# Designs tried in a protein design run: designed miniproteins, single chains, continued (3). Part 103

Each design is a single chain, and the fold is of that chain. pLDDT is the mean over its residues in the fold that is shown.

## One batch from the design tools (miniprotein)

Design m11796
Fold by ESMFold2-Fast:
Structure m11796 (fold): chain A 97 residues (1-97)
Amino acid sequence: FPKPSEAEVQLVLAIMLLSLGIKAAERGDAEAAAEYARLAAEVARRAAEIMKNPELALEAARLAEEAARAAEEGDLERAIELLRRAAELLARAVEEE
């Protein structure tokens, strides 16, 4: 079984990527926002593979993917909302581990 500390590091990295996505969306950079959102989803899924309770990380990954799609469609307000919700779920996942 993988060490919890490795999952925690991946979850924190995913939160940082979501934060960068939010900042990109706030400046109108839809392409960067979508890219950071997808990277965050990938990292959250990798964390989930080594977590005891992967549910919050997997749900955050889904929200991040939806945020990437919203950003690509030009709905940056929706993208920011979804990225913030994903970050909140990942913060709870860190506390659970």
Scores: mean pLDDT 86

Design m11797
Fold by ESMFold2-Fast:
Structure m11797 (fold): chain A 98 residues (1-98)
Amino acid sequence: SLKEKIEKLVEEAKKRTEARLAEIEAQDISPAQREALKLMVRTLELEKLVQEVLKLYKEENADQSVIDRLEATLAQAKGSDVEEATKLLEETVEELLG
């Protein structure tokens, strides 16, 4: 199902994120630098996940209203600060899995 394909993309994104966060944890950097890098990695992986879900919806000829919403979410995230972008992207992924 489309939901199962989305769940697979979410799981793959989680694995990539966890691997990158583990690499950051191993670095000899300040706590503030570590938190900033972790936030950046989470934001980039969430953006990539939403882009992959958008591609999936287009390939499956799925609901145009969802496609329009995902495109709008990605555009808004690019215009937002990192924390706001992260929250928006996380909320969008949660709604897709709902």
Scores: mean pLDDT 84

Design m11798
Fold by ESMFold2-Fast:
Structure m11798 (fold): chain A 72 residues (1-72)
Amino acid sequence: SVKELGKKLILLGIGYIIDGIGLIFEGKLLIEKAKKTGDEEALKKGLALLAAGVALLALGKALLEVGEKLFG
């Protein structure tokens, strides 16, 4: 049903928001460590994690909004 799809999108959206926040946190920690050590590869990885986390957070929010409209 449309409501079951909405519920699944809400749960998926929440999961992506949590994972996105986690990646942003890990990315920021890696960037700070890279700045202290001068590790350019660690800086690149930290920036990639930060970008991925921001994208996943945005996707999660979009899925949550669509899911809420379908569920209620």
Scores: mean pLDDT 90

Design m11799
Fold by ESMFold2-Fast:
Structure m11799 (fold): chain A 55 residues (1-55)
Amino acid sequence: MSEEEKKMFEKAKAMIETLRKAGMSEKTVKKLEEALKEAKSVKELIQKINEILEE
């Protein structure tokens, strides 16, 4: 991963942790964490997060 892409993943991870603490459901948080692990690019990560949040 590029340096910029790595920073974007770190920000996404921090946002997911913040949503967890703000009371987002455990099920949704786990899906978001899986998206972080499986995404191969920032574009893929954004697409997966949008799909999860639209449910």
Scores: mean pLDDT 77

Design m11800
Fold by ESMFold2-Fast:
Structure m11800 (fold): chain A 58 residues (1-58)
Amino acid sequence: APEEAIEAAKEKIKELLEKGASPSEAGRETVEFLKEKFGLSDEEAEKAAALAMIEVGV
């Protein structure tokens, strides 16, 4: 996944966690967000979201 997509995923995960989402919910919503915003495939979006979650410390 592009670096920009991973950075956007990190911001989205932080936002969702601040709103009270669980890590699993944040991951699912971030995958959907990445598919919509960057046109990533399911696999690409899942990998980008997983990397972002690791970097955020989730």
Scores: mean pLDDT 80

Design m11801
Fold by ESMFold2-Fast:
Structure m11801 (fold): chain A 85 residues (1-85)
Amino acid sequence: MSRAELWAEVAETLAGLARIYREKADELQKQADGATDPEEKARLNAEASEYRALADKFEATVQRIRDELKAEGHEEAAARVDAAL
């Protein structure tokens, strides 16, 4: 496997994790919105924010890998990463 293919695989894995964390953040936010206890609501909102921040960080890393692959002329690998976003 080429270096470009390995980087694309890493980026696709991180994109998948970002999606999972974003969905988890949305789930926690819905739980927070339905919570009647202020302490539980605050805890759920904080946890949702943490998962959202992790998703954003992973997405930023994936975008950086995509851009680096494109800059190096690995258009096919870059397109594969872009499709995973």
Scores: mean pLDDT 87

Design m11802
Fold by ESMFold2-Fast:
Structure m11802 (fold): chain A 70 residues (1-70)
Amino acid sequence: DVEKVKEELEKQKKAVIEQAKTLSEEEREELKKQLEEEREQLKKDTSIPEEVRKLAIEAIEESIEYLEKL
């Protein structure tokens, strides 16, 4: 169910954003590095359906962009 996956990804993205608001600049930089690493792992994980993988990567990229603008 792709719709359920979208809901979960949006929920996770919002959680990351809320967490970022409570972090120091240094802690946000570390979180950003973790997200970048997760993105690279997702790009190589062929066990995840391509459509789901694309959505997950997009959610991570949006989270990274938000952190960069803080």
Scores: mean pLDDT 80

Design m11803
Fold by ESMFold2-Fast:
Structure m11803 (fold): chain A 55 residues (1-55)
Amino acid sequence: SEEVARYRQAAEDTRALTAREVAELAAQSPELAAMARDSGAALVAYFEEKARALE
């Protein structure tokens, strides 16, 4: 469905954005980089869960 495709795209976009943010933050604070990674992973999991629930 279009909704499943949108959630899967949101998960991929979130992974890409998180990787970029983590790389930028790692130079400033390893702690902030770790928090950004964990938050991004949780958001990816949320979108993947939404996609699975609609299949």
Scores: mean pLDDT 87

Design m11804
Fold by ESMFold2-Fast:
Structure m11804 (fold): chain A 69 residues (1-69)
Amino acid sequence: GMSLLERFERLLVRRVIEHGDVLTREEVLALLREAGFPEAAIERVEELLAGRDTLTPGEAARIVEEVLA
């Protein structure tokens, strides 16, 4: 089956196609919930995004990959 990371990356690509390549912190957290990430992992991403209002898709993917490592 699809990994949580692969599902997140597919949702991220869809979001970028529909709404452009600038994401809010809140949009990244919502995509993680939609992908099925556990709340403990989402909380770790939220902590890493503290003080950031917007992200590029590449920045979002890198931070999520770091939390899963």
Scores: mean pLDDT 84

Design m11805
Fold by ESMFold2-Fast:
Order: C-alpha cells, then structure tokens, then sequence
Structure m11805 (fold): chain A 69 residues (1-69)
C-alpha cells in the first residue's frame, strides 16, 4: 500500500544520502525531517532522482534544510 511504498522510498533515500557522502547519523536526521514534513510519494521520488543526478548538490541542499529545522 502507499505506506509501504513511502517506507521503501525513505529507505532508498537514506541509502543514497550515505552514498553521497553523508554519515548514517546525518542521513537519519534528514529522513526524519522529511517524514515530519509529510511529503507525498512524488516529492520523495524527485528527491531520489536529484540524488542520482547530482548527489553532491542534492545532499548539500538537504543538509542546509536540516540546519534550518
């Protein structure tokens, strides 16, 4: 169902953040921040696509958002 898809996307997002050079702790904090925002599935897929296309820039932008949270 939609909740199972959301959890899989968050797990994939976490893995891609770590691949982009973030620590597990930083990746977990970003994932929790995004969970609190109640992002839809389409927005989560876009974040994953951004990490695939430009992992360094996408990770830096998410780190910046975390610093504001």
Amino acid sequence: GPEEERERLFEELREKLIEAGLSEEEADKIVEMLKEKNLDIETLKRHIENLEQDPRLAAALMRHELSLA
Scores: mean pLDDT 82

Design m11806
Fold by ESMFold2-Fast:
Structure m11806 (fold): chain A 90 residues (1-90)
Amino acid sequence: DIEELKKKIKELKKELEELRKELEEFRKNPPSILEAIGLILRAIGLLEDAELLKKKAEELGDKELAKEAEELIEEAKELLKEAMELLKTL
């Protein structure tokens, strides 16, 4: 279902934006080690979700949704790297 896939892509984009905002706040006020680990786990989960959505878009033959999901994969990878770097500074 293409409409369901579009909804999931929008939801994932919102979750990635929320994670980015939280990472920016923690750069100003450093988190605990446990909080930083939590951010890493969330980033991994969002990356896995983005990869699954890309696979589903490709299976449906929707090249535009596959491209959107690929952009979310790249965003999730960047946020994962940022969360890992944050942990290294603690």
Scores: mean pLDDT 86

Design m11807
Fold by ESMFold2-Fast:
Structure m11807 (fold): chain A 60 residues (1-60)
Amino acid sequence: MAEEEIKKDPNNVNAWELLGYQYEREGDLEKAIEYYKKALELDPSNEYVKRRLKRLEEKL
């Protein structure tokens, strides 16, 4: 689980991105935004996460 990977390595960008994606699929847009922001904080050059985050923020 992505949560277990984050406990092992809190700098694992892929794990934060995966959590964002999981909450987005569940319809929890606020949590999806929170986890995508953490992924982007660790890797500001991640264009995929930037685009997803902007799209989700537009829905709130």
Scores: mean pLDDT 76

Design m11808
Fold by ESMFold2-Fast:
Formats: structure tokens, C-alpha cells, sequence
Structure m11808 (fold): chain A 72 residues (1-72)
């Protein structure tokens, strides 16, 4: 399931829809977190944060970077 959201996020990012890409990357991170895969969850939260930053959503980017740091 997480792989599905990864692909959707990558497709959105390719289309320049960084907000949607960030939302999908965040969903992948939450799914990995629920599976206990904390390292992968942190990685996807960082990718989501980078996408939110590109979308101009600095506040959500900072929140997700903090969440990724908390898991590492």
C-alpha cells in the first residue's frame, strides 16, 4: 500500500503539483509508521517536507521535518 502512495506522489511531483505530492508522501510515511518501519517513515516524512517546501507551505514542511527527526 505504501508503494502505491509513493508512485502517486512521484507522478504529482513530475507534474509540478508539489502540494499533492507532499500529501501522498506524507501518507506513505504514516503507513510505514503504522507498520513499525520507523526509518522508512522518517524518510518519507522528509520527502513530504521537501515537497511542501517547494509548494510554499513552509509550516507543514517544518512540522514533517520535526516528525521525521522524532522518529530517528
Amino acid sequence: MAEEWKKKGEEAEKNGDYQTAADYYSLAGYLYHREGKLEEAAEWFRKSADAYEKAGNTELAEQLRKKAEELA
Scores: mean pLDDT 82

Design m11809
Fold by ESMFold2-Fast:
Structure m11809 (fold): chain A 85 residues (1-85)
Amino acid sequence: SLEEYRAVAAEFGRRLSEIKEKIDKATTKQEIDEALNEARKVGDDAVKRLEELGVPPERLEQFRADVENAIDSLKIKAEKKKKEI
């Protein structure tokens, strides 16, 4: 349903925000790498959940693109943070 889709998208956004905060607060490169690994798992879980919900292919492809863009942005943030520690 549209409500289930919105719930998955909202949960993904919330978890991604928490991961961004973990990177901002990180004091070691290991903590940053662990946060990036968590982001990948969160993205993969969200995509899998939408596939199980039978979301139309065009919506699923758009969500996959949004996930990859979010992770790429997070990687850029992580590299900048690594230079600070």
Scores: mean pLDDT 88

Design m11811
Fold by ESMFold2-Fast:
Structure m11811 (fold): chain A 65 residues (1-65)
Amino acid sequence: SDLEEARRLLEKAIEAARKGNIKEAERLLKEAIEKGKAASDTVSSQEMAEFVGLVIRVIGEILDS
């Protein structure tokens, strides 16, 4: 599903940010957000809240690098 793919991209973005590959982390984060937006009307509010929590975590990792 688009949301599952978006979550995988967020996991890769965290890994990239932790390795100092900020440009790659930002690219993966943007792709994940677009896929998450595409899924937003078809997933539960709980699933979307969990996805948004992961997005916030990735942003934190990028900003702290």
Scores: mean pLDDT 82

Design m11812
Fold by ESMFold2-Fast:
Structure m11812 (fold): chain A 70 residues (1-70)
Amino acid sequence: DEERKRILRLIAEILRIIGDIIELEKEIEKLKKSNDPNKEEEIKKLEKELEKLKEELEKLREELTEIDKK
């Protein structure tokens, strides 16, 4: 059952990315509360990574939806 394995793999990847998003959001929040003089630059970098992960999550959700249509 290759299709079931593909679905499970996609779900696992989606969950992994959601976890990464939560971690990055926590890191950004932690930096905003820090006294680090470079925090603004670090926050911008992490916000770019967050946007990238959200884009990857959207693509995987679309892939999962396409499997459902078939």
Scores: mean pLDDT 81

Design m11813
Fold by ESMFold2-Fast:
Structure m11813 (fold): chain A 61 residues (1-61)
Amino acid sequence: MEELEKEIREVREEIERLVDEYFEAVRAGDEEKARELQKRIDELVGRLRELEQQLQQLRQQ
């Protein structure tokens, strides 16, 4: 369980960093960078949901 919780924390931290970079890119008018960051954020959000669901199942077992 601790390894999964650590991975969830690391993914959340990465998402937070990318979200900050995304809003900076949007404010700077860098639409290409914003698009690339949004795509990466979407991928990590998907991964986070999978990890959180796995953790929930392990806690019920």
Scores: mean pLDDT 83

Design m11814
Fold by ESMFold2-Fast:
Structure m11814 (fold): chain A 96 residues (1-96)
Amino acid sequence: GPSIQDITEAIGRILRLIGEEFDLELRFEELKKKEKPDKEELKELIKELRELIKKAEEEIEWLKSKGLPDLAEVVEKIRERVEELLKEVEELLKEV
């Protein structure tokens, strides 16, 4: 099975991904409150969401390589939530 060190590192990496997801969700909520959201700020948010999806995919592969498939499934759910957030930001961008 995976080492205690591998599990500890995995938890730290997952918490960082959750923190990045939370930050991007808050930034989108603030943009939605504006009467006219800035188109360039929405484009930058889309870019950062795509980068977070890529990071999540890389972490899933790393977790699977370490024999941590249950933790890889947690990151898959983070990736799915970030992909849904990306769709919402892209829809708002069409309206501005």
Scores: mean pLDDT 89

Design m11815
Fold by ESMFold2-Fast:
Structure m11815 (fold): chain A 70 residues (1-70)
Amino acid sequence: SIESLYKGEVNGVPVYQIDEKTPQSVIDELIATGEKNAIVLVSPSVPQEVIQKLKDAGFSLAFLAEGESY
């Protein structure tokens, strides 16, 4: 569920986090139903195709270093 990705808000902007274990179906749900003014935190092992899809959908991305968390 998209709810499992939700980390809260920064200055009223929704924040989601994805990693390499996030199911593609949940990522697709985020793209289809998520607020496009949201920030998506992206773990290093997420495939480039997923990153591009999120960018194309209008999300702002922030890239986490190995071992970082929100």
Scores: mean pLDDT 78

Design m11816
Fold by ESMFold2-Fast:
Structure m11816 (fold): chain A 77 residues (1-77)
Amino acid sequence: MEEALRLEEEAVRLAREGDAEGAERALEEAFRLAEPYAIEALKAADPSLSEEEARALIEEALRAAKELARRVAEAAR
C-alpha cells in the first residue's frame, strides 16, 4: 500500500510539472499495486458487490484519474 501511495504522490508531481504521460504511468502502477486493497475496501462498503464489479469500478476510477492528470498537465503549460 505504501508503494501505491508513493506512486500517487509522484503522479501528482508529474502532472503539476506538465508530464501527462509520466503521471498516467505512475497512476497505472499505483492502481495495480492497490487493486487487492481497493477490492477489499469496496466489498466491505458494499457487500453485494462482486470482485468483478469491484474491478470494473477500479478501472473507471483509473480512467477518471488519468483524465484529470492529463488536464492538470495541460493547464500547467
Scores: mean pLDDT 81

Design m11817
Fold by ESMFold2-Fast:
Structure m11817 (fold): chain A 60 residues (1-60)
Amino acid sequence: SSSLEAFIAQLRARAEELRAEAARLRERGAKGDRRAELEAEFLEGMADLLLGVAGWLERV
């Protein structure tokens, strides 16, 4: 359905946003910001979860 396709697209777009933010935090982590490094790891995990849900929904 159109609404399901839109939702899947939103999940993928949000995952890309989280990955971009994680990349910025990784740059700060490389400069010694340990909190930024940990936050990047959590955002990467959240992005992976959203992509997993999107992939599951595409199979429906």
Scores: mean pLDDT 88

Design m11818
Fold by ESMFold2-Fast:
Structure m11818 (fold): chain A 85 residues (1-85)
Amino acid sequence: MEKLLEETKKKLEEIGKKLEELLNSDLSKEELAEKAFELLAEAQAFFAELAKEVGEEKLTEIAKELEELLKRIQELILKLGEKIR
């Protein structure tokens, strides 16, 4: 459990960093939308594989432990969405 939690935390931190880099970039709205979509697809694929490996119950426990990090990522996604508009 702990090793999987740590690996998940590192992956979320990497996604968060990439989102911040996109938010601070001078890319066109079209390029930002494409890269943001790819990054969100990567995140969704990661969670889908994680759910298959550990099951929904353990995934929920991991989500609780990483609640603050997930909230930060959600805030970054929202800001990026506003910037693309």
Scores: mean pLDDT 77

Design m11820
Fold by ESMFold2-Fast:
Structure m11820 (fold): chain A 99 residues (1-99)
Amino acid sequence: LPLSEEEKRRLAEYYMQLGAYYLKQGKYDEAIKWFEKALELAPEEWKPRVYVMLGKAYLKKGDYEKAIEYFKKALELSPDNTIARKYLEEAEKKLQEKK
């Protein structure tokens, strides 16, 4: 049965909370799984925030190339997102430090 828009929003919020919980615990792969599930159900206006959380999870995991991809996706949808811009700069610096 298809979910209503309200059910999708509620479930996306729950998945974002689970992702944030695992991110705080240092369980980055688990956090990524829940943020990806949130992204599937998230309303369009929430997608930049979900992309920022995915980028942050990859950044903490040390996958700087994936982090950059997600922060760029957030900025494509929300060019004024100062948080995404700041994390993009951090991820690019860390990628340069890697070699």
Scores: mean pLDDT 87

Design m11821
Fold by ESMFold2-Fast:
Structure m11821 (fold): chain A 69 residues (1-69)
Amino acid sequence: SSMAEELLNRAQGYAVLGLIYLEQGKNELAIEYAQKALELAKKAREMGGDEKAAERIIEVAKKIIEQAK
């Protein structure tokens, strides 16, 4: 499969970790993993990956960062 698909899978995993840490009140870790998810999803989009999947991950990551700050 494409490199973009691997980046999207990793971004999704980081977004899930960000949500878990946010729920636990571990805001620093939530931001860290949300930022990782955001960067990988943006990179995957630049490489021609699934735009809708990337946008969904970006939305979730931004929401985590906003709630954790």
Scores: mean pLDDT 89

Design m11822
Fold by ESMFold2-Fast:
Structure m11822 (fold): chain A 65 residues (1-65)
Amino acid sequence: MDKRLELEVQLSLALMKAQIAELAKDYKEAAEYYAKAAEIARELGDEELAEELEKKAKEYAEKAK
């Protein structure tokens, strides 16, 4: 049923918000949305994408300090 589609939509929205935050140079917000996107990617079974997004979240969190 549509639970997978719902997660895919949520992933897309989280990635969009992360990218908007990057453009605004709001690295704290970008880190938060990349972390959220990583959680959703893991729920979808995409472990490689989840790891990549977690790495981005950590990098932007470091830039925000």
Scores: mean pLDDT 84

Design m11823
Fold by ESMFold2-Fast:
Structure m11823 (fold): chain A 55 residues (1-55)
Amino acid sequence: MEEEIERLKERILEVARARQAALDAGDWPTADRLSVEMQALIDRLRALEEELAAA
């Protein structure tokens, strides 16, 4: 469980960096898509943290 949480945090940072690069390049459609992906990863992270807290 903890390993999956760490992997999700790492992936969120990767997506955030890619999103910032897209914004800097003026690629708004790509930035919007990456924002959606980032939100899904954050939602998954919260679900895992809740699961861990319930244990």
Scores: mean pLDDT 82

Design m11824
Fold by ESMFold2-Fast:
Structure m11824 (fold): chain A 67 residues (1-67)
Amino acid sequence: MKKILLVAGKDKEKAEELAKELKELFGFDEVILLVGKTLEEALEIAREIEKKTGARVHVVDVDNPPL
């Protein structure tokens, strides 16, 4: 199953650094940066991608990283 990471946040540099780290640690097939998008907006985009592609989509917010 294809794994996609969506990284949301206002800080482009932080989003790029987190995306690189998580891709290396968890082996995501694709990473999409949603600079200027909120976590809520990113979750809506994730659901549309899952519906259209059947991929597993993970969402992180650089302003509130997952624990």
Scores: mean pLDDT 77

Design m11825
Fold by ESMFold2-Fast:
Structure m11825 (fold): chain A 57 residues (1-57)
Amino acid sequence: GAAASAANAAAARAAARGTGPLGGETIGQMDKVETLRAGGDAAQAEAAARAGRDAAG
């Protein structure tokens, strides 16, 4: 439904914000950044989904 769609969109946005801005990383760290981003994206998506669920509920 619309509420579930909005929660998923909010989770995706929060995850992108959590893993997207990598100001402390350099191009030389690309493989590390990719691994961290994949792991961090999952953790951030879960946290954002929980927060969205709490806000919606």
Scores: mean pLDDT 58

Design m11826
Fold by ESMFold2-Fast:
Structure m11826 (fold): chain A 97 residues (1-97)
Amino acid sequence: SNLEKEVENTLKFARDELKLSDEQVAQLERILKRYVELVKAGKFDEAEDFLIEEATRLAEQLRKDKSPEAQAGAFLAEVLRTIAEMNRAIKKIEEKR
């Protein structure tokens, strides 16, 4: 998959469908762009650790905002964290084979 296109699609969804503020979209963009940089550098474990940590922080920040948009954004961040955690778990299973 084209990872940059996936990032662009995620940011468009967050802005257009979830109606996140410009500041919230900018925070998500910073996180996703750094994740892509780490993946392209072959730093897969660092990329997963970074995404888990930063997505957790973003979700916690957004959960403090009681707006439906912020709650939806928090859920998106939590999903991104879960995907990174699942990728880590899959690698650990493959190492045992």
Scores: mean pLDDT 81

Design m11827
Fold by ESMFold2-Fast:
Structure m11827 (fold): chain A 88 residues (1-88)
Amino acid sequence: MGEILRLIKEMAESTDPEEKRRLAEKIAELSGGDLETILKGLDLIETARQEKDPLKRYQLALEAADLFAEATGADLERVKTIAILSVG
């Protein structure tokens, strides 16, 4: 797994807000991606975890994956898998 994909997984799975932000900043630096876009994706993952409707949770995870892939250039299908597993 590429380093960017590994960091996205670690960020999405983290429960510590400070660690999440640190990982997001590292992902932005390594990928050349927009930090604000990465943080928006992270907010969607956090929203999905609090969502009680499985379909809405899934949709939010997919939206987060799209933002992470857009920001970082990481493989969209791999990022989708990470996002779905992180919320489910």
Scores: mean pLDDT 86

Design m11828
Fold by ESMFold2-Fast:
Structure m11828 (fold): chain A 70 residues (1-70)
Amino acid sequence: MEAAEAALARLRAVIDDAFAQGLSDREFHSRMTAAMVEMNDLAKTLDPKQREALYQELAKLSVEAIERRK
């Protein structure tokens, strides 16, 4: 699904920008919250199998972001 791939790429870019540009915790949290809202809205339009796959990818990105914030 192009929309899901685009949304995941957008979320990845937020994470990459946060580490490349040294964003503050507040700014990082704000941008991540906005991206997650878009992802949740998208997830509501997907079938259960596609939604589960999307959440698995989100879980991986969340773990990666947490590890990189150390």
Scores: mean pLDDT 73

Design m11829
Fold by ESMFold2-Fast:
Structure m11829 (fold): chain A 86 residues (1-86)
Amino acid sequence: SSLRELELRGILEDIKKLTEEGVSPEEVRILLELMKNNNPEIPSSLSPELQTILRGYLLLEELGLGEENKEKILKELEKALKELEK
């Protein structure tokens, strides 16, 4: 598999684990907004789990993520946000 495929898989697995870790729903909203911006920064105020996801996403952008894969990541985060708000 390409490096992009490995990083994408890792990010999707990290996102799935967020519901088990019980991260703040508000932090997940902040992450979603950062990922939708053209020049996202990695805020030190985000939990380590969310920083890891953002860092992996930025790496995928550098590797040529593509819009379909970007949409998959955003959808999984939105799903995790809804689960955390239950």
Scores: mean pLDDT 77

Design m11831
Fold by ESMFold2-Fast:
Structure m11831 (fold): chain A 62 residues (1-62)
Amino acid sequence: MEAEVQEELARARALYEELAKRYGEETARKVLALIAAGASPREIARATGVPVSTVSEAMRRL
């Protein structure tokens, strides 16, 4: 069960690095925080300025 949490954290780190390279560290942090809070892809896109397609892909990879 702990292994699943470690895999999820590893995916979150990989997504953070990818988003930070494209949109900046602050935006990447906001996207991950909103995903963790259960926000919809459209809400995250509206709040961060990241495209809905990019947010949806990030959520699918987590």
Scores: mean pLDDT 77

Design m11832
Fold by ESMFold2-Fast:
Structure m11832 (fold): chain A 115 residues (1-115)
Amino acid sequence: SIVESGGGTFKEGSSVTLSASVTSSSPIVRYSWWRQREGEPLRFVASISSDGSKTLFDEEVKGRFSISWDSSSKTSYLNMNDLKVEDTAVYYEVALTEDPPRLVFGPGVKVTVVA
């Protein structure tokens, strides 16, 4: 199960942190954030391996966003800096399980960025 928070309406140029508490009976191999803009397909944003050794970012957010995983709180964080109007989307935590290998989606958290 995944519980997300941190959405809302934000001013362009501001910063926000999204969080997702992740609970799974299957071991998780990767924690990721994906987003869906209105009328567009679901798009990858960022990921971190369960051991924290490997991070990946979409080119549109590279240098502005960071991702972390806190094993003690079982929480994934997406730190979104220098927000742009184009960052307006529904953001989903997506966990990849080991056995069987499947994607588990959070319910989505809406971020609206205004000029």
Scores: mean pLDDT 87

